Designed miniproteins, single chains, continued (2). Designs and how they scored, part 7

Each design is a single chain, and the fold is of that chain. pLDDT is the mean over its residues in the fold that is shown.

## One batch from the design tools (miniprotein)

Design m4214
Fold by ESMFold2-Fast:
Structure m4214 (fold): chain A 85 residues (1-85)
Amino acid sequence: MELLEEMAKIIEELKEALENKDKEKIEEYKKKLEELGLDVEKVMEAIKNKLDGALQALIAERLGLLTEEERKAFEEQKKKYLAKL
C-alpha cells in the first residue's frame, strides 16, 4: 500500500525533526501529513508521548484498516484464545 508506506515514512521524518528541533522540517512534515488526511494534532501528541501504538492506530484508521469496534473485537478474541490455552 503506497499510502501506508508514505505515511509511515513522513512520520519517521517528523520524529527526527522533532528530536533535532528543526522547526522548518517539523512544519513541512506536519503539512504533508495533513495533505494525506491524518489528524496532525493527534500525531504530534502521540509522538511527544512516545505512543507508537497510537501512531499505528491513527494510520490504520485513516486507511480504513480497522475501526474502533473491530479493534475491540480483536482484543476480545485474543483474550478468549489465551484463556483457552
Scores: mean pLDDT 68

Design m4215
Fold by ESMFold2-Fast:
Structure m4215 (fold): chain A 101 residues (1-101)
Amino acid sequence: KEEKIKKIEEVLEESLEIIETNPNPAAAAIRSIGLFLDLELNTDDPELKKLIEKARELVLTKFKLKRAKEEGAPQEEIEELEKKKKELEEEYKKLKEKILK
Protein backbone atom coordinates (compact mmCIF):
# COMPACT_ATOMS: atom_id res chain seq x y z
CA LYS A 1 0.00 0.00 0.00
CA GLU A 2 2.78 2.48 0.92
CA GLU A 3 4.54 2.09 -2.48
CA LYS A 4 1.23 2.60 -4.34
CA ILE A 5 0.37 5.69 -2.24
CA LYS A 6 3.81 7.13 -3.09
CA LYS A 7 3.07 6.54 -6.80
CA ILE A 8 -0.34 8.24 -6.46
CA GLU A 9 1.37 11.23 -4.76
CA GLU A 10 3.96 11.42 -7.57
CA VAL A 11 1.20 11.47 -10.23
CA LEU A 12 -0.79 14.07 -8.26
CA GLU A 13 2.28 16.34 -7.86
CA GLU A 14 3.29 15.94 -11.54
CA SER A 15 -0.29 16.67 -12.71
CA LEU A 16 -0.50 19.82 -10.55
CA GLU A 17 2.89 21.01 -11.88
CA ILE A 18 1.81 20.38 -15.51
CA ILE A 19 -1.37 22.42 -14.97
CA GLU A 20 0.57 25.32 -13.37
CA THR A 21 3.43 25.44 -15.91
CA ASN A 22 1.95 24.27 -19.24
CA PRO A 23 0.66 27.14 -21.42
CA ASN A 24 -1.47 24.66 -23.45
CA PRO A 25 -4.51 23.63 -21.32
CA ALA A 26 -5.53 20.76 -23.66
CA ALA A 27 -2.03 19.22 -23.59
CA ALA A 28 -1.93 19.58 -19.78
CA ALA A 29 -5.32 17.84 -19.41
CA ILE A 30 -4.38 14.96 -21.78
CA ARG A 31 -1.07 14.37 -19.97
CA SER A 32 -2.79 14.30 -16.55
CA ILE A 33 -5.53 11.93 -17.81
CA GLY A 34 -2.86 9.52 -19.10
CA LEU A 35 -1.03 9.48 -15.76
CA PHE A 36 -4.23 8.75 -13.80
CA LEU A 37 -5.33 6.09 -16.31
CA ASP A 38 -2.05 4.19 -15.71
CA LEU A 39 -2.68 4.32 -11.93
CA GLU A 40 -6.31 3.14 -12.29
CA LEU A 41 -5.39 0.22 -14.59
CA ASN A 42 -2.73 -0.96 -12.10
CA THR A 43 -4.84 -0.63 -8.93
CA ASP A 44 -7.35 -3.23 -7.62
CA ASP A 45 -7.49 -2.08 -3.96
CA PRO A 46 -10.82 -0.24 -3.36
CA GLU A 47 -9.29 2.10 -0.73
CA LEU A 48 -6.50 3.08 -3.15
CA LYS A 49 -9.06 3.54 -5.95
CA LYS A 50 -10.88 6.08 -3.74
CA LEU A 51 -7.59 7.90 -3.12
CA ILE A 52 -6.88 7.99 -6.89
CA GLU A 53 -10.41 9.35 -7.50
CA LYS A 54 -9.87 12.15 -4.91
CA ALA A 55 -6.49 13.00 -6.49
CA ARG A 56 -8.09 13.17 -9.95
CA GLU A 57 -10.94 15.40 -8.63
CA LEU A 58 -8.34 17.72 -7.04
CA VAL A 59 -6.41 17.99 -10.33
CA LEU A 60 -9.63 18.67 -12.30
CA THR A 61 -10.69 21.34 -9.78
CA LYS A 62 -7.24 22.99 -9.99
CA PHE A 63 -7.50 22.99 -13.82
CA LYS A 64 -11.00 24.56 -13.67
CA LEU A 65 -9.71 27.18 -11.21
CA LYS A 66 -6.80 28.11 -13.50
CA ARG A 67 -9.17 28.40 -16.50
CA ALA A 68 -11.69 30.49 -14.50
CA LYS A 69 -8.94 32.94 -13.46
CA GLU A 70 -7.54 33.16 -17.03
CA GLU A 71 -11.01 33.75 -18.55
CA GLY A 72 -11.98 36.38 -15.96
CA ALA A 73 -14.81 34.36 -14.42
CA PRO A 74 -16.91 36.02 -11.64
CA GLN A 75 -15.13 36.26 -8.27
CA GLU A 76 -17.90 34.12 -6.69
CA GLU A 77 -17.12 31.25 -9.11
CA ILE A 78 -13.37 31.53 -8.36
CA GLU A 79 -14.09 31.49 -4.58
CA GLU A 80 -16.27 28.34 -4.92
CA LEU A 81 -13.49 26.56 -6.86
CA GLU A 82 -10.87 27.62 -4.25
CA LYS A 83 -13.15 26.27 -1.49
CA LYS A 84 -13.69 22.98 -3.36
CA LYS A 85 -9.92 22.64 -3.89
CA LYS A 86 -9.26 23.07 -0.14
CA GLU A 87 -12.01 20.56 0.76
CA LEU A 88 -10.59 17.99 -1.68
CA GLU A 89 -7.03 18.54 -0.32
CA GLU A 90 -8.32 17.84 3.23
CA GLU A 91 -10.30 14.75 2.09
CA TYR A 92 -7.26 13.39 0.22
CA LYS A 93 -4.99 13.93 3.27
CA LYS A 94 -7.46 12.26 5.68
CA LEU A 95 -8.04 9.29 3.37
CA LYS A 96 -4.26 8.85 2.87
CA GLU A 97 -3.67 8.94 6.66
CA LYS A 98 -6.46 6.37 7.18
CA ILE A 99 -4.94 3.96 4.61
CA LEU A 100 -1.42 4.34 6.10
CA LYS A 101 -2.60 3.37 9.61
Scores: mean pLDDT 78

Design m4216
Fold by ESMFold2-Fast:
Structure m4216 (fold): chain A 87 residues (1-87)
Amino acid sequence: MEKAKKEIRELAEKAAEHLIKFIEAREAGREEEAEEHRRKAEEYLKKARKLAVEKGLYEFAREVEREQAARVEARVGEAARALAAEA
């Protein structure tokens, strides 16, 4: 179980990282780069969810997803604060 939990967390972290890069690329007008990161985020999230279902770790996966969602919101909040400081 330890190995599966570690893998789920790593996949969710990779998904969150690509989601952050997707948002940053969109803000920069880099559409092709944004689309690639969006696709990668979806791929990693699907892998994490599939593993969670197969191992009966769906509740653990939900907790990890909630943690990573908070991380994405924190990063987006930092970008929004930087934008406000320039205004």
Scores: mean pLDDT 78

Design m4217
Fold by ESMFold2-Fast:
Structure m4217 (fold): chain A 89 residues (1-89)
Amino acid sequence: MEEEKRKVIRKLAQLATAYAIRGISLPDVSEQEALTLIRVGDSIEPGMPRSKAQQLVDAAIASLTTPAAQELLREFLAEAEEIPGLFEE
């Protein structure tokens, strides 16, 4: 239980970091917009309802002005949904 939860948290953190690095490498994405990926990742907890995670991502996307940053958040959530044991459904 605790070991599986730590594995899920590690995968989520690794995914969020990878997307933040991609964001920083893009000329049109600000550092603040790239850091939003890490903040969203930190806000998602193992066992969280997918709908709640979607609401967090939608709120973050609404705070962004760069289409590239918005697309990174959408792709991040799609890949996060593939992490076994992250969401309850």
Scores: mean pLDDT 79

Design m4218
Fold by ESMFold2-Fast:
Structure m4218 (fold): chain A 84 residues (1-84)
Amino acid sequence: METYAKALEKVAEFLRENKDDPLAAEIALSLGIMVLSLAIKETKDPELRKKLEELRDKAVEAFQAGNYDEAVKILEEAAKLLRE
């Protein structure tokens, strides 16, 4: 899961630095949601999968609301869970 954790960390960093550019932020967050969905699919631990699914749902809500600060926090939290 290290590869997914690292990818989410990089996406969160890019989002934090580019949140004032709506197009760049939307592309980054879409990529983050995609990476998180792939991590969920590869996760064999049902408890971890449930937590990641909750975070993905929150990331989708943040995307729809344009809440990029919240999206960064969610992606960073998901990355921490994947570094088990």
Scores: mean pLDDT 84

Design m4219
Fold by ESMFold2-Fast:
Structure m4219 (fold): chain A 89 residues (1-89)
Amino acid sequence: MKEKAKEIIEKMIENSTLDPDVLIEALERAKELLKQGKTPQEIIDELRKAGFPDEAISFVGGLLTIAEEAGLDPIEMLDYAIELVKKKK
């Protein structure tokens, strides 16, 4: 993963006031939906239906946007974010 993408993810986590467990659950759910071939919009809709807070949904949406714009694997970005949140916990 590019260093710039890692830096952005780290800043997003540092600025997050979410419960780490809630954020991890949202990221893991998004990863499973990506593996099922769901689009970013479908992933956002499913997280909203599951009752995740808007901040968690925005975090996932931000990561998916960065992955698309940078040509990065969104699963690798989600895995990196999950690892960092677990270390922060």
Scores: mean pLDDT 82

Design m4220
Fold by ESMFold2-Fast:
Structure m4220 (fold): chain A 85 residues (1-85)
Amino acid sequence: SEKQKEFEIKLYRKLLELVRRHRAEGRPLTAEEIMAAIDEVYKEFGVELSERERKAREAWAQTLASMPLDEVEAYLEEKLKGLEK
């Protein structure tokens, strides 16, 4: 749906901004900080995370936090590019 696409674009943009800031500062990005950014986007769209969705997002945040910041940036840029078609 259009709302789902808008949500995902905003999510990837917010995460990309967060990754770029941490990379510029030479600081590691934690899964907790990624999850906080995810929660902020959900709150902005008025959507509550189910228990299953929260666990899935937490697992995704852990995966992103385990990657080098330059690889996370490239991953998020490609995802955003695909959504903006």
Scores: mean pLDDT 85

Design m4221
Fold by ESMFold2-Fast:
Structure m4221 (fold): chain A 80 residues (1-80)
Amino acid sequence: SNLEKAEELLSKLTQEQRDLLIRTVLSLPLSEEDKIKALLVLAEGVLKKDLELVREGLKSLPLSQDDKELLLKTFEEILA
């Protein structure tokens, strides 16, 4: 399932990285399925250090421009 994949990818991140991603995604007005998809995209992007993967993956989600920018900023903060 997408949840199991997201949990596996998140387990490969540091606790601080996981907590930041989870808190940020949970703050968004998304369905549970879309939150899981966002976490999956972001966790994979962090592990691969691939901003373009994250940018492209987020296009499939019903996110406002502000929410997309928040997620991209969070991703960049994790890689800094």
Scores: mean pLDDT 87

Design m4222
Fold by ESMFold2-Fast:
Structure m4222 (fold): chain A 92 residues (1-92)
Amino acid sequence: DISGTYVNPKTGVVVEITQDSLGNLSATVNGKPVDLVKGGTVTYGSSSITGYDKGNTVEYVGAVDENTLLRITIKDGKVVDVTVNGERLVRV
């Protein structure tokens, strides 16, 4: 199951991940939607984030703003890692 809520208990950052009936992935950071790119690069102002797709492991990346860069790592159909600005979040 890909859908879930993830938090950084130190910073209070909250990421919500949802998957629709067609398998499309959506995410919000602190309630703000992000456009996700599967295995590619997202640029926001002077900041960029690149995700990798190698089949069994895929990264979805997105940016809310220059200071809020999201990476979601999916392996074998499961979320294995969620980071905002390189800091790992825990599933609640």
Scores: mean pLDDT 83

Design m4223
Fold by ESMFold2-Fast:
Structure m4223 (fold): chain A 92 residues (1-92)
Amino acid sequence: HMSKEEAAKIATEVAEKLRDAAKKYGASPEVQELVDRAEALMATAIDGSDEVRKAAFRGAAEVLEEIAKLSTDPELQKVAREAAETFRKLAE
């Protein structure tokens, strides 16, 4: 059901929201490292084969759940959780 173009658009929008939230709400060094890892996985998903893309989205969802657990800011937690749910669905 999801085209490569749709997946790329969603991944880009989620990455931008996560990056903006991390900068705006002052993410810790540990959370910033996880944000960087999530962005790298999203980038891998955009240019990958279907199997690589799904694996990268699963990996991104796991990293995003970790960001939500370690983040102290409720808005950053919300952005990370919503992003994790989105990528879990994309990985199906």
Scores: mean pLDDT 79

Design m4224
Fold by ESMFold2-Fast:
Structure m4224 (fold): chain A 80 residues (1-80)
Amino acid sequence: KALELYRRHMEASIELGEMKVRGEPMEEIERKNEEVMKELEPEWKEIQKNKETIDPEEKEKLVKEFQKKSEELQAELEKK
């Protein structure tokens, strides 16, 4: 559960980054961010109550998977 929620959060972060690169209005980006936060907040609270930990190896795999996309988005944002 914790690993899947972490993946969803990372996917949402990449999507928001893509919106910024495309120059979409800040109001739309902020609204999308608020929707994601509202959706994920209850699940994060449940993870905290259960003291669930993410397996370090699985977390590193996710980080590496999204690192390439994050680096590409960061490079595009720096051009602005």
Scores: mean pLDDT 74

Design m4225
Fold by ESMFold2-Fast:
Structure m4225 (fold): chain A 90 residues (1-90)
Amino acid sequence: PSTEITLPSGTVVKASFDEATKTLTLTIVKASPLLESVEESPTEQFEDKLTGNVYYVKTMTLTYSDGTVYVVTATYDEKTKTLTLTVTEI
């Protein structure tokens, strides 16, 4: 599964989940000219102890030359086979 999100900066980020390797990949499809740096976390696995459901999470932090910072979070729910992207400005 894959999904995309467009940030307020005009930067487009794509998330993909590889079911064979249990790996989330975040890719910048279109960059804003103000994008200065990008930092990524590894793919992390979480288990909900109440439901037994497994989630995979990966974050990408994008820093812009004007001082704007966005954190893009990709979450894959193994039970529903749903990939979600969220953006937080910090």
Scores: mean pLDDT 82

Design m4226
Fold by ESMFold2-Fast:
Structure m4226 (fold): chain A 80 residues (1-80)
Amino acid sequence: SVADKILSLPPRLAVGLLREALENPEAPEEVKEQAYEALLQLALSHPDVVRPVLERLSRSEDEEVARRAREILEALDAAQ
């Protein structure tokens, strides 16, 4: 999948690409769902790299993106 390919990249590059996909209003819902799943996996393995991007996404003007980013932050905090 696209998510698997992105997760094979260096963490900083992977998180940047996932952020771009989620900030793109033209991205299909299926792509955004895969991006949320990949972002959660990356956050659990590399929380230091992903947390700043999740904090940015939690302030998104897209209310769904902001909500999903907050859910991932809560999952990350629960895992630590």
Scores: mean pLDDT 83

Design m4227
Fold by ESMFold2-Fast:
Structure m4227 (fold): chain A 75 residues (1-75)
Amino acid sequence: MAEEALERLREAIERGDEEAALEAAREVGKVIASLLQAGDYETAQEIARRLGELLATASPELRARAERIVLEEVA
């Protein structure tokens, strides 16, 4: 579920656990990819918006790495 992955991402960012944050970002990316394949663009956009808000609170390096992982999952 995207909500659980987003919460794990938030907690990992707050703790400075980069590995956990990247894994959570990958799971969010997989959810977005599944929604896009199903044609549920509105839900995919909403989850992507929440992901972007969380990544904005991370370091620039962690954000760049997480964004790359998400793009790999949704491409």
Scores: mean pLDDT 85

Design m4228
Fold by ESMFold2-Fast:
Structure m4228 (fold): chain A 95 residues (1-95)
Amino acid sequence: NEEKAEAVAEYTVKEARKLAPEMSEEKLEELREKVYKIALRMITLVENKLLTIDEAAEEFKEKVKEVLLSLGFSEEKAEKIAELAAEKLREALEE
């Protein structure tokens, strides 16, 4: 689960760098840490049958978007990055 959460966090930061190259390394590191924690929680809830993959991906997208907005990403970039991050989480959770 930790390896899956790391893969999702690294992918999210990679996409954030492409879409918002103006963002500081400090903000991208904070993004990585926060996305990792959210991803690990979502993966754990799915493994314990407390959430479906669809429910986990939807909640993950919302939480990641909130993090991105709090870090100063625009609404449009935050939505796109959160969408890509949620799809990566779905891939990691595929049965």
Scores: mean pLDDT 87

Design m4229
Fold by ESMFold2-Fast:
Structure m4229 (fold): chain A 81 residues (1-81)
Amino acid sequence: SLAEKLVEETEFDEEEAQKIAEELEKRFPKELHEPILNAIIYLGGRKSYLRKLDEERLKKELSHLPEEVIEALLLVVELLK
């Protein structure tokens, strides 16, 4: 599952991973889940780092990805606060 992969690949605990996975699965189509997961891993999967990212930084680091993936990462950052 997406939640299990988030626990394996990031510093997210089971509760955080479940919450994030549920929100991503509700708002984004299944084909974007792997690109979103890969973007989180690319950013290092560290909660302390991710919580400090703003929209400008995400757009700069992920400019090569579809806007929907950037929107998903903004949601992940918000959910980690």
Scores: mean pLDDT 80

Design m4230
Fold by ESMFold2-Fast:
Structure m4230 (fold): chain A 78 residues (1-78)
Amino acid sequence: MEPDEEQRERQRLSLEHAERAAKLAEEAIKNGLTEEMEKQMDELLDEAARHTVDREGADAVQRATRLYNEAVEEQKKK
């Protein structure tokens, strides 16, 4: 019996997009947040949320969102 490939693919996409958003946010914290990075993170987080089917996906989106907020706060620091 084959596994539920659709659920597995959604889980993979949710985690992959959330992780990419988190890495981009970490880069923005280190090197500065640009409008292009912000747009990419918004798109990645939206895609991750659309594919979220379980707690791990939800936790990954939450982590990426926290890092995004941290990048925004670092940009405001003078």
Scores: mean pLDDT 78

Design m4231
Fold by ESMFold2-Fast:
Structure m4231 (fold): chain A 62 residues (1-62)
Amino acid sequence: SGLEQAQQRGQDVWARVRELAARPDERGREVRRLLETLWAHSDDPVVSAEAARRIAALLAEA
């Protein structure tokens, strides 16, 4: 189903985010900073959306 496929894609994306965040290099540090920003500003839709877009861009470059 579409919902099941969307859930699986979400799990796959999150696994890739965690893999990047585990890196000891600058890319890993940047992903960790963006995740901290998402967590700290989860109630701010503008800040959260910008942080999410930057994480997506880093995933695309990996």
Scores: mean pLDDT 77

Design m4232
Fold by ESMFold2-Fast:
Structure m4232 (fold): chain A 120 residues (1-120)
Amino acid sequence: MLSEEARRWATEVFEEQAKAFAAGKPFSLEEKNRHLAAFGVTNNLPVYRVKNLDTGDEYLAVELEDGVLGFFYNSPESGDVVMATSSKADTFDWTDPKSGKTYRFEKTKMSEEELKEFLS
């Protein structure tokens, strides 16, 4: 089950994204990643760089609960929030429920200095 914190974050992010979309000004992936990194730092949660090994695209992810990563995936169908179960290994699989396609991701934990520079 998702923690109360993860559930609250998902709700807040979903509502903010919906408002931006309704206003005709959806957040860019870069803005979404910045919000996600700031959330991770504020709540003392691990922040990861995640790389889609099939496409080469890179995202930021926050570990919300034991083995659960939250990140924004720029897909044609959903375009927004993904929650994926991460193994203790450096790689994990995620299946897009709208396309049925499975992608492989690699995760690397960001250092405190990298996060400080990113949020500056």
Scores: mean pLDDT 67

Design m4233
Fold by ESMFold2-Fast:
Structure m4233 (fold): chain A 78 residues (1-78)
Amino acid sequence: SNEELAKELVEIVKKNNLDPDKFIEHIKQIHKDGKSGTPLIYLISGSVYLSGSIIGQILKMSEEELNEVIELFRKLYS
């Protein structure tokens, strides 16, 4: 679910002491690149903190669904 994914993304950011805004921009870039035809394996190799399962979930989302996950992430992070 979108809420489960948002929770997992928050846990990754907090556990690895990452900048949440840079992380969200990285997620948006993965989605953009994937929708533009970048193969999954190249997106995985460029994403140290993200599993192929998480990247695969992001790539299946519409832009609207991704924005819902980002909003949930921001609420859960604060």
Scores: mean pLDDT 83

Design m4234
Fold by ESMFold2-Fast:
Structure m4234 (fold): chain A 88 residues (1-88)
Amino acid sequence: EVPEVDEPGASPELLAAMRAFARALTALLNSPNPTQAQVDEVLALYREVVALALEELEKTESPEKVAEARAGLARAGEALAAYLRSVQ
């Protein structure tokens, strides 16, 4: 497959959301006493990444593939929420 130099599906907004999520998660993991506000921020940013990623997938993938991705991302989000609650 040819790598695409023009990636309409890889929006700057999605990339920015992913970076914001990574920064917030790193800050929380580096905190000796993670606060509820930090947990809420990480989870909010994760939901934003998921929403943008699914929107991009809907443009290029079949409904079945989008449904599979949605289910996987929901499960990952539940695991993330459980983990973050365990460290605060």
Scores: mean pLDDT 78

Design m4235
Fold by ESMFold2-Fast:
Structure m4235 (fold): chain A 84 residues (1-84)
Amino acid sequence: SELEKKAKELAEKANELAREAEEARKAGDAEKAVELLREANRLMTEAMLLKAKAAGASEEELEAIREKSEELLREEEELIREEV
């Protein structure tokens, strides 16, 4: 479970950045909140990819995970921009 350990570390970093994004959102700084959210999503996506890779996922499956996470990020960015 070396890949699982790396995934956990990335998830922890992503959670830290997500917390910073929430602080920026609370402060009314939409641009900073979106920037931090993008970085948090990038790290979380990498963690998901490592878990999938450990499970024997194909390159096509890994690409699908990336595309889905990117779509979810776009939706959250739009919500933040509408609120702030």
Scores: mean pLDDT 84

Design m4236
Fold by ESMFold2-Fast:
Structure m4236 (fold): chain A 67 residues (1-67)
Amino acid sequence: SRDKAVEEISDLLNISPETAEKMIELVLELKRQGYSDEEIIEELSKTFNLSKENAEIILDIVRHYTD
């Protein structure tokens, strides 16, 4: 469930649900465009000022609840 992904990301990073939703939307859009996991991690890290470790965890959460 997308709602569970939002809740888990929001709690993990101590951010608003709105920001977590934007992170999920970016991951799904990049996946739709055929970007690799490594490219998604790099773009997520750059866009939201995240460590690579946190970006990897976010990608895993999104994959678990949406794919």
Scores: mean pLDDT 85

Design m4237
Fold by ESMFold2-Fast:
Structure m4237 (fold): chain A 97 residues (1-97)
Amino acid sequence: SLLRKGLEALKNGDYETAVKYFEEAIKEEEKIHGKDSPDLALSYAYLAVAYAKLGEKEKSREYIDQARHYAELAREQGFTEVAERAEKLIDEAEKLL
């Protein structure tokens, strides 16, 4: 999956490549499952982390806001584990700002 490729790039310190994979993961997730997909919470949260690692603080904050929105949506739809994972990643991104 694109999300998994992004995670591999993030672990290897290739933050620019991680951003590209997470952006494509968001695009494909919206295409396949629609714009209200709970999995978007994780993709936006990882994108926020990657931008924070790049020092792109403003972009990271924008994607933190998106990740929070989708984490709440995921929780409301009963995807509690997805919401909790996204919330943890949001906290990690915020600590880098």
Scores: mean pLDDT 87

Design m4238
Fold by ESMFold2-Fast:
Structure m4238 (fold): chain A 91 residues (1-91)
Amino acid sequence: SVEEARKLMEEVREHALKLAREGSNLGRSVGLSIANTAVRVSSLPLEEAKEQMLRFIEEVLEAAELVSAIDPEGGEDMRKVAEEVKKLVEE
């Protein structure tokens, strides 16, 4: 339902913002991007909201692999933030 999507995306937003506050520069940027995505998909039905959020997380994980080739620490920071939010969405 839209109500369930809103509640889940509020939790995702709050958690992503917490990770952004605690993380490195790259982790912070990823956390903010996830929080913004949560706001954007919060008005969708639950399944569509989850699908769009998980797709975005997958794109972040792919970007983390590329970043890890140049900046291993930055890539791991991106991966950790994305994986924590993925767990929350998949729940």
Scores: mean pLDDT 84

Design m4239
Fold by ESMFold2-Fast:
Structure m4239 (fold): chain A 73 residues (1-73)
Amino acid sequence: GEEAAKAGADAALRGHGSGGAQEEFSKYWPKAAYGAGLGATIGAAMEHGGPNSPAGQFGRDAAILGAKGSGGG
């Protein structure tokens, strides 16, 4: 469970390439990683068989959603 979520989150972060999100992600990693793992896994699969843009966006949106949820968004 956790290992798959971590690998997925790492793939999403690699595709996004932003520095600003790293610090906030690290702080709320346990919450964000759980949601980001699913999104990043789907994104990685799309990139493996499709274009690059959708993969990065999918993983990024999943991570943002997880972070917002923890803040009561």
Scores: mean pLDDT 51

Design m4240
Fold by ESMFold2-Fast:
Structure m4240 (fold): chain A 56 residues (1-56)
Amino acid sequence: DRARRIAELAGVSVGTARRLLRALQTDDSLAEIARRLGVPSATLTAVMEAVAQLDA
């Protein structure tokens, strides 16, 4: 449910939201996460904003 809500808020697929949420559990920088998952930094920023809004 949380991944689904984040996906809706960030405008990404649920699968993308799940992958990004898992990566955000690491101590990697946002730039490393974006590079590893092959997503634009704007997409990662949108997911981070959604996480903050939903009480990360």
Scores: mean pLDDT 77

Design m4241
Fold by ESMFold2-Fast:
Structure m4241 (fold): chain A 88 residues (1-88)
Amino acid sequence: NPTVKNYVKSIYKNIMKGKIDEAEKILKEAEKEFKDDPKSVALIKINFYAALYYYYTVLGETELAEKARKTLLKLLKEYPNLKGIEVV
């Protein structure tokens, strides 16, 4: 799905630039667009929290990284088939 991939790419780009608030806004827009497609929302959220976990880990923000990791693992448990799809 090109639209899902575009959201993932935009979120990743903003997180890597430290624009976390902008990435969160993009995620909310994706949740609104895919309100009737929970699997696409889950895929975008998995990529959001994976990117956030990586970003905070690189910065040494241990508590923020751990919070992102816990949310990521919860989503992967709910959608195990999504584990192999583009997570940073």
Scores: mean pLDDT 84

Design m4242
Fold by ESMFold2-Fast:
Structure m4242 (fold): chain A 80 residues (1-80)
Amino acid sequence: SEEAAKAYEELAKVYEKLGKLEEAAKAYEEAAKIYVELNKPDEAAKAYEEAAKVYEKLGKLEEANEMKQKAQTLKEMTSN
């Protein structure tokens, strides 16, 4: 549900404030997946972009690039 996606985004923000970056990245990724299932590509793209930023802070550049690619693909779906 959309409520579940928003709950994961709020959880991710809490994890970021606590310095739990691994958990924060996973929470943003879960929110993005739910938004994709709900056919909300703009919200999903934003969640993937937030996950990418957290993965970059962790030094997980491959995961960060994967998240950026997913966000870009979703943005292209809304601009066709």
Scores: mean pLDDT 84

Design m4243
Fold by ESMFold2-Fast:
Structure m4243 (fold): chain A 91 residues (1-91)
Amino acid sequence: LKKLEEEIKKKIQALVDRGTDLGPYPEQRAKKIAEIAKKALESIKNGDFDKADELIKKLREIAEKTDDPDVKKLLKEIIKLLEKLKEKALK
């Protein structure tokens, strides 16, 4: 579990860094996405799986609307890791 949490945090940081490199508006958008991802991670850690599912669904919607391929790829990786963490937390 701890290794998955660290990988999720690392990819969230990579997403923020990518947004910062693209400019002020992409940076602001990336920070907002990072907040949603962090809230999903905390919801899983707290056993609030209903809230985690809602936040993961929101992240998927954002990923489909994302134009930058690197941000989209990082988002999809974060979503996959969050789902994997949730699956392991349920067991």
Scores: mean pLDDT 82

Design m4244
Fold by ESMFold2-Fast:
Formats: structure tokens, C-alpha cells, sequence
Structure m4244 (fold): chain A 78 residues (1-78)
């Protein structure tokens, strides 16, 4: 009886630990997504500037958007 209760309590504690780890991983995934998306915008802007120098303003707007996405992601992580 007492032994079974201890096993059930250990199982509940493990489930709680798994749920905490899941929430932590979800938060890390959001930060990684912001970094990836922001980086893609910055890379796209840089590539556009290299391939078409006349599109410098549009390239800069893409890079600025990427920078803001990354900054917002970092602020949420802190």
C-alpha cells in the first residue's frame, strides 16, 4: 500500500518535471524561431543589395525588419 503510493508520487513528480521542461523548450523554440526569421530577413536584404544595388532602400528595409524581430525575441527571452 505505502510502496504503491510512493511509486505513484514519483510518477507524478516525473510528469511535473516533464511538463516544466516542455514549457522551457517551448520558450527556447520561440526565441530560436525569432532568431531564424530575423536572420532570414537580414540575409535576404543583404542578398538583394548585392544582386540589385538599385534596390538599396528595399534591401535596408528588409534588414531593419530582421533586426527588429531579433531584438524583440531577445527582449522576450530576458
Amino acid sequence: EEELKRLQERGEELRRQIEEERKRMEKMSEVLLDEAVGGAYELGGAALKVSDPSAEKEAEELRERGRRIREEGRRRAE
Scores: mean pLDDT 78

Design m4245
Fold by ESMFold2-Fast:
Structure m4245 (fold): chain A 87 residues (1-87)
Amino acid sequence: SKKEQADELFDKAIELLKSGKNVDEAVELVRKALSLYDDVSILEARLIEAFPEHADAFRAATRGVRPGSLLGNRDRRERIVAVVKSL
């Protein structure tokens, strides 16, 4: 399923980000995983769980974005990717 594909991509991305290797590849894997979810809040929560030291950055980046709307989900994806690039 799309969810299973997104979960696999996301797990690989977290591993790469934690290792500090191939950060550009990890960012692209996060972007692909986010594109496969209709509601990106699930992946945002997983990023906060994986990087609790950056939780405030993820929350601040997505603050004020309307949840559940197509435009809000697009904006949330881009803001999440921007935070991941800063890790």
Scores: mean pLDDT 75

Design m4246
Fold by ESMFold2-Fast:
Structure m4246 (fold): chain A 79 residues (1-79)
Amino acid sequence: MKEKKRAAYGKVAAELAEKAPPEHRDIILQAGAAAMRDVDGEAGKAFRDALEASLTPEQAELFRRYYDEAKKKADEILK
């Protein structure tokens, strides 16, 4: 994994976790990790699917929301 991409997703995940309620922290970090692996194709999808399968329906909704937000913010940094 490129260091620049890892740093960008790490920064975004940390900022989202800092601003979000403490109970969302683990979901935000999981979403950031899954978004960072988006380029891994089938392996990245399997990683994301495994994470979502471990979540409740409510947590899965938060995961998808933070996944999209982290990806958009990190992509802006990596532009």
Scores: mean pLDDT 74

Design m4247
Fold by ESMFold2-Fast:
Structure m4247 (fold): chain A 80 residues (1-80)
Amino acid sequence: AGPEAEKAVRRAEELARKLIEKFKGDPEGRLGAETALGLARISMGVGKVTGDDKFGAEMAEKMAKKLEEALRKGDPKLAG
């Protein structure tokens, strides 16, 4: 497993958990958070298959930043 991609995915998981809890009554908010987390995990998988941990980490970090922005602005649409 790639250490940088795993670190980025763990950050995305933490942020997605916070966003899902904040918008637990909002299906759009939950879907956005789950989609961003799914993309982060897929990016880690692509990095494993291609041998490019940095690529997987960069894409997962991009998803983590989207989740953080959605939490900061209180807009779950920013996570999608």
Scores: mean pLDDT 73

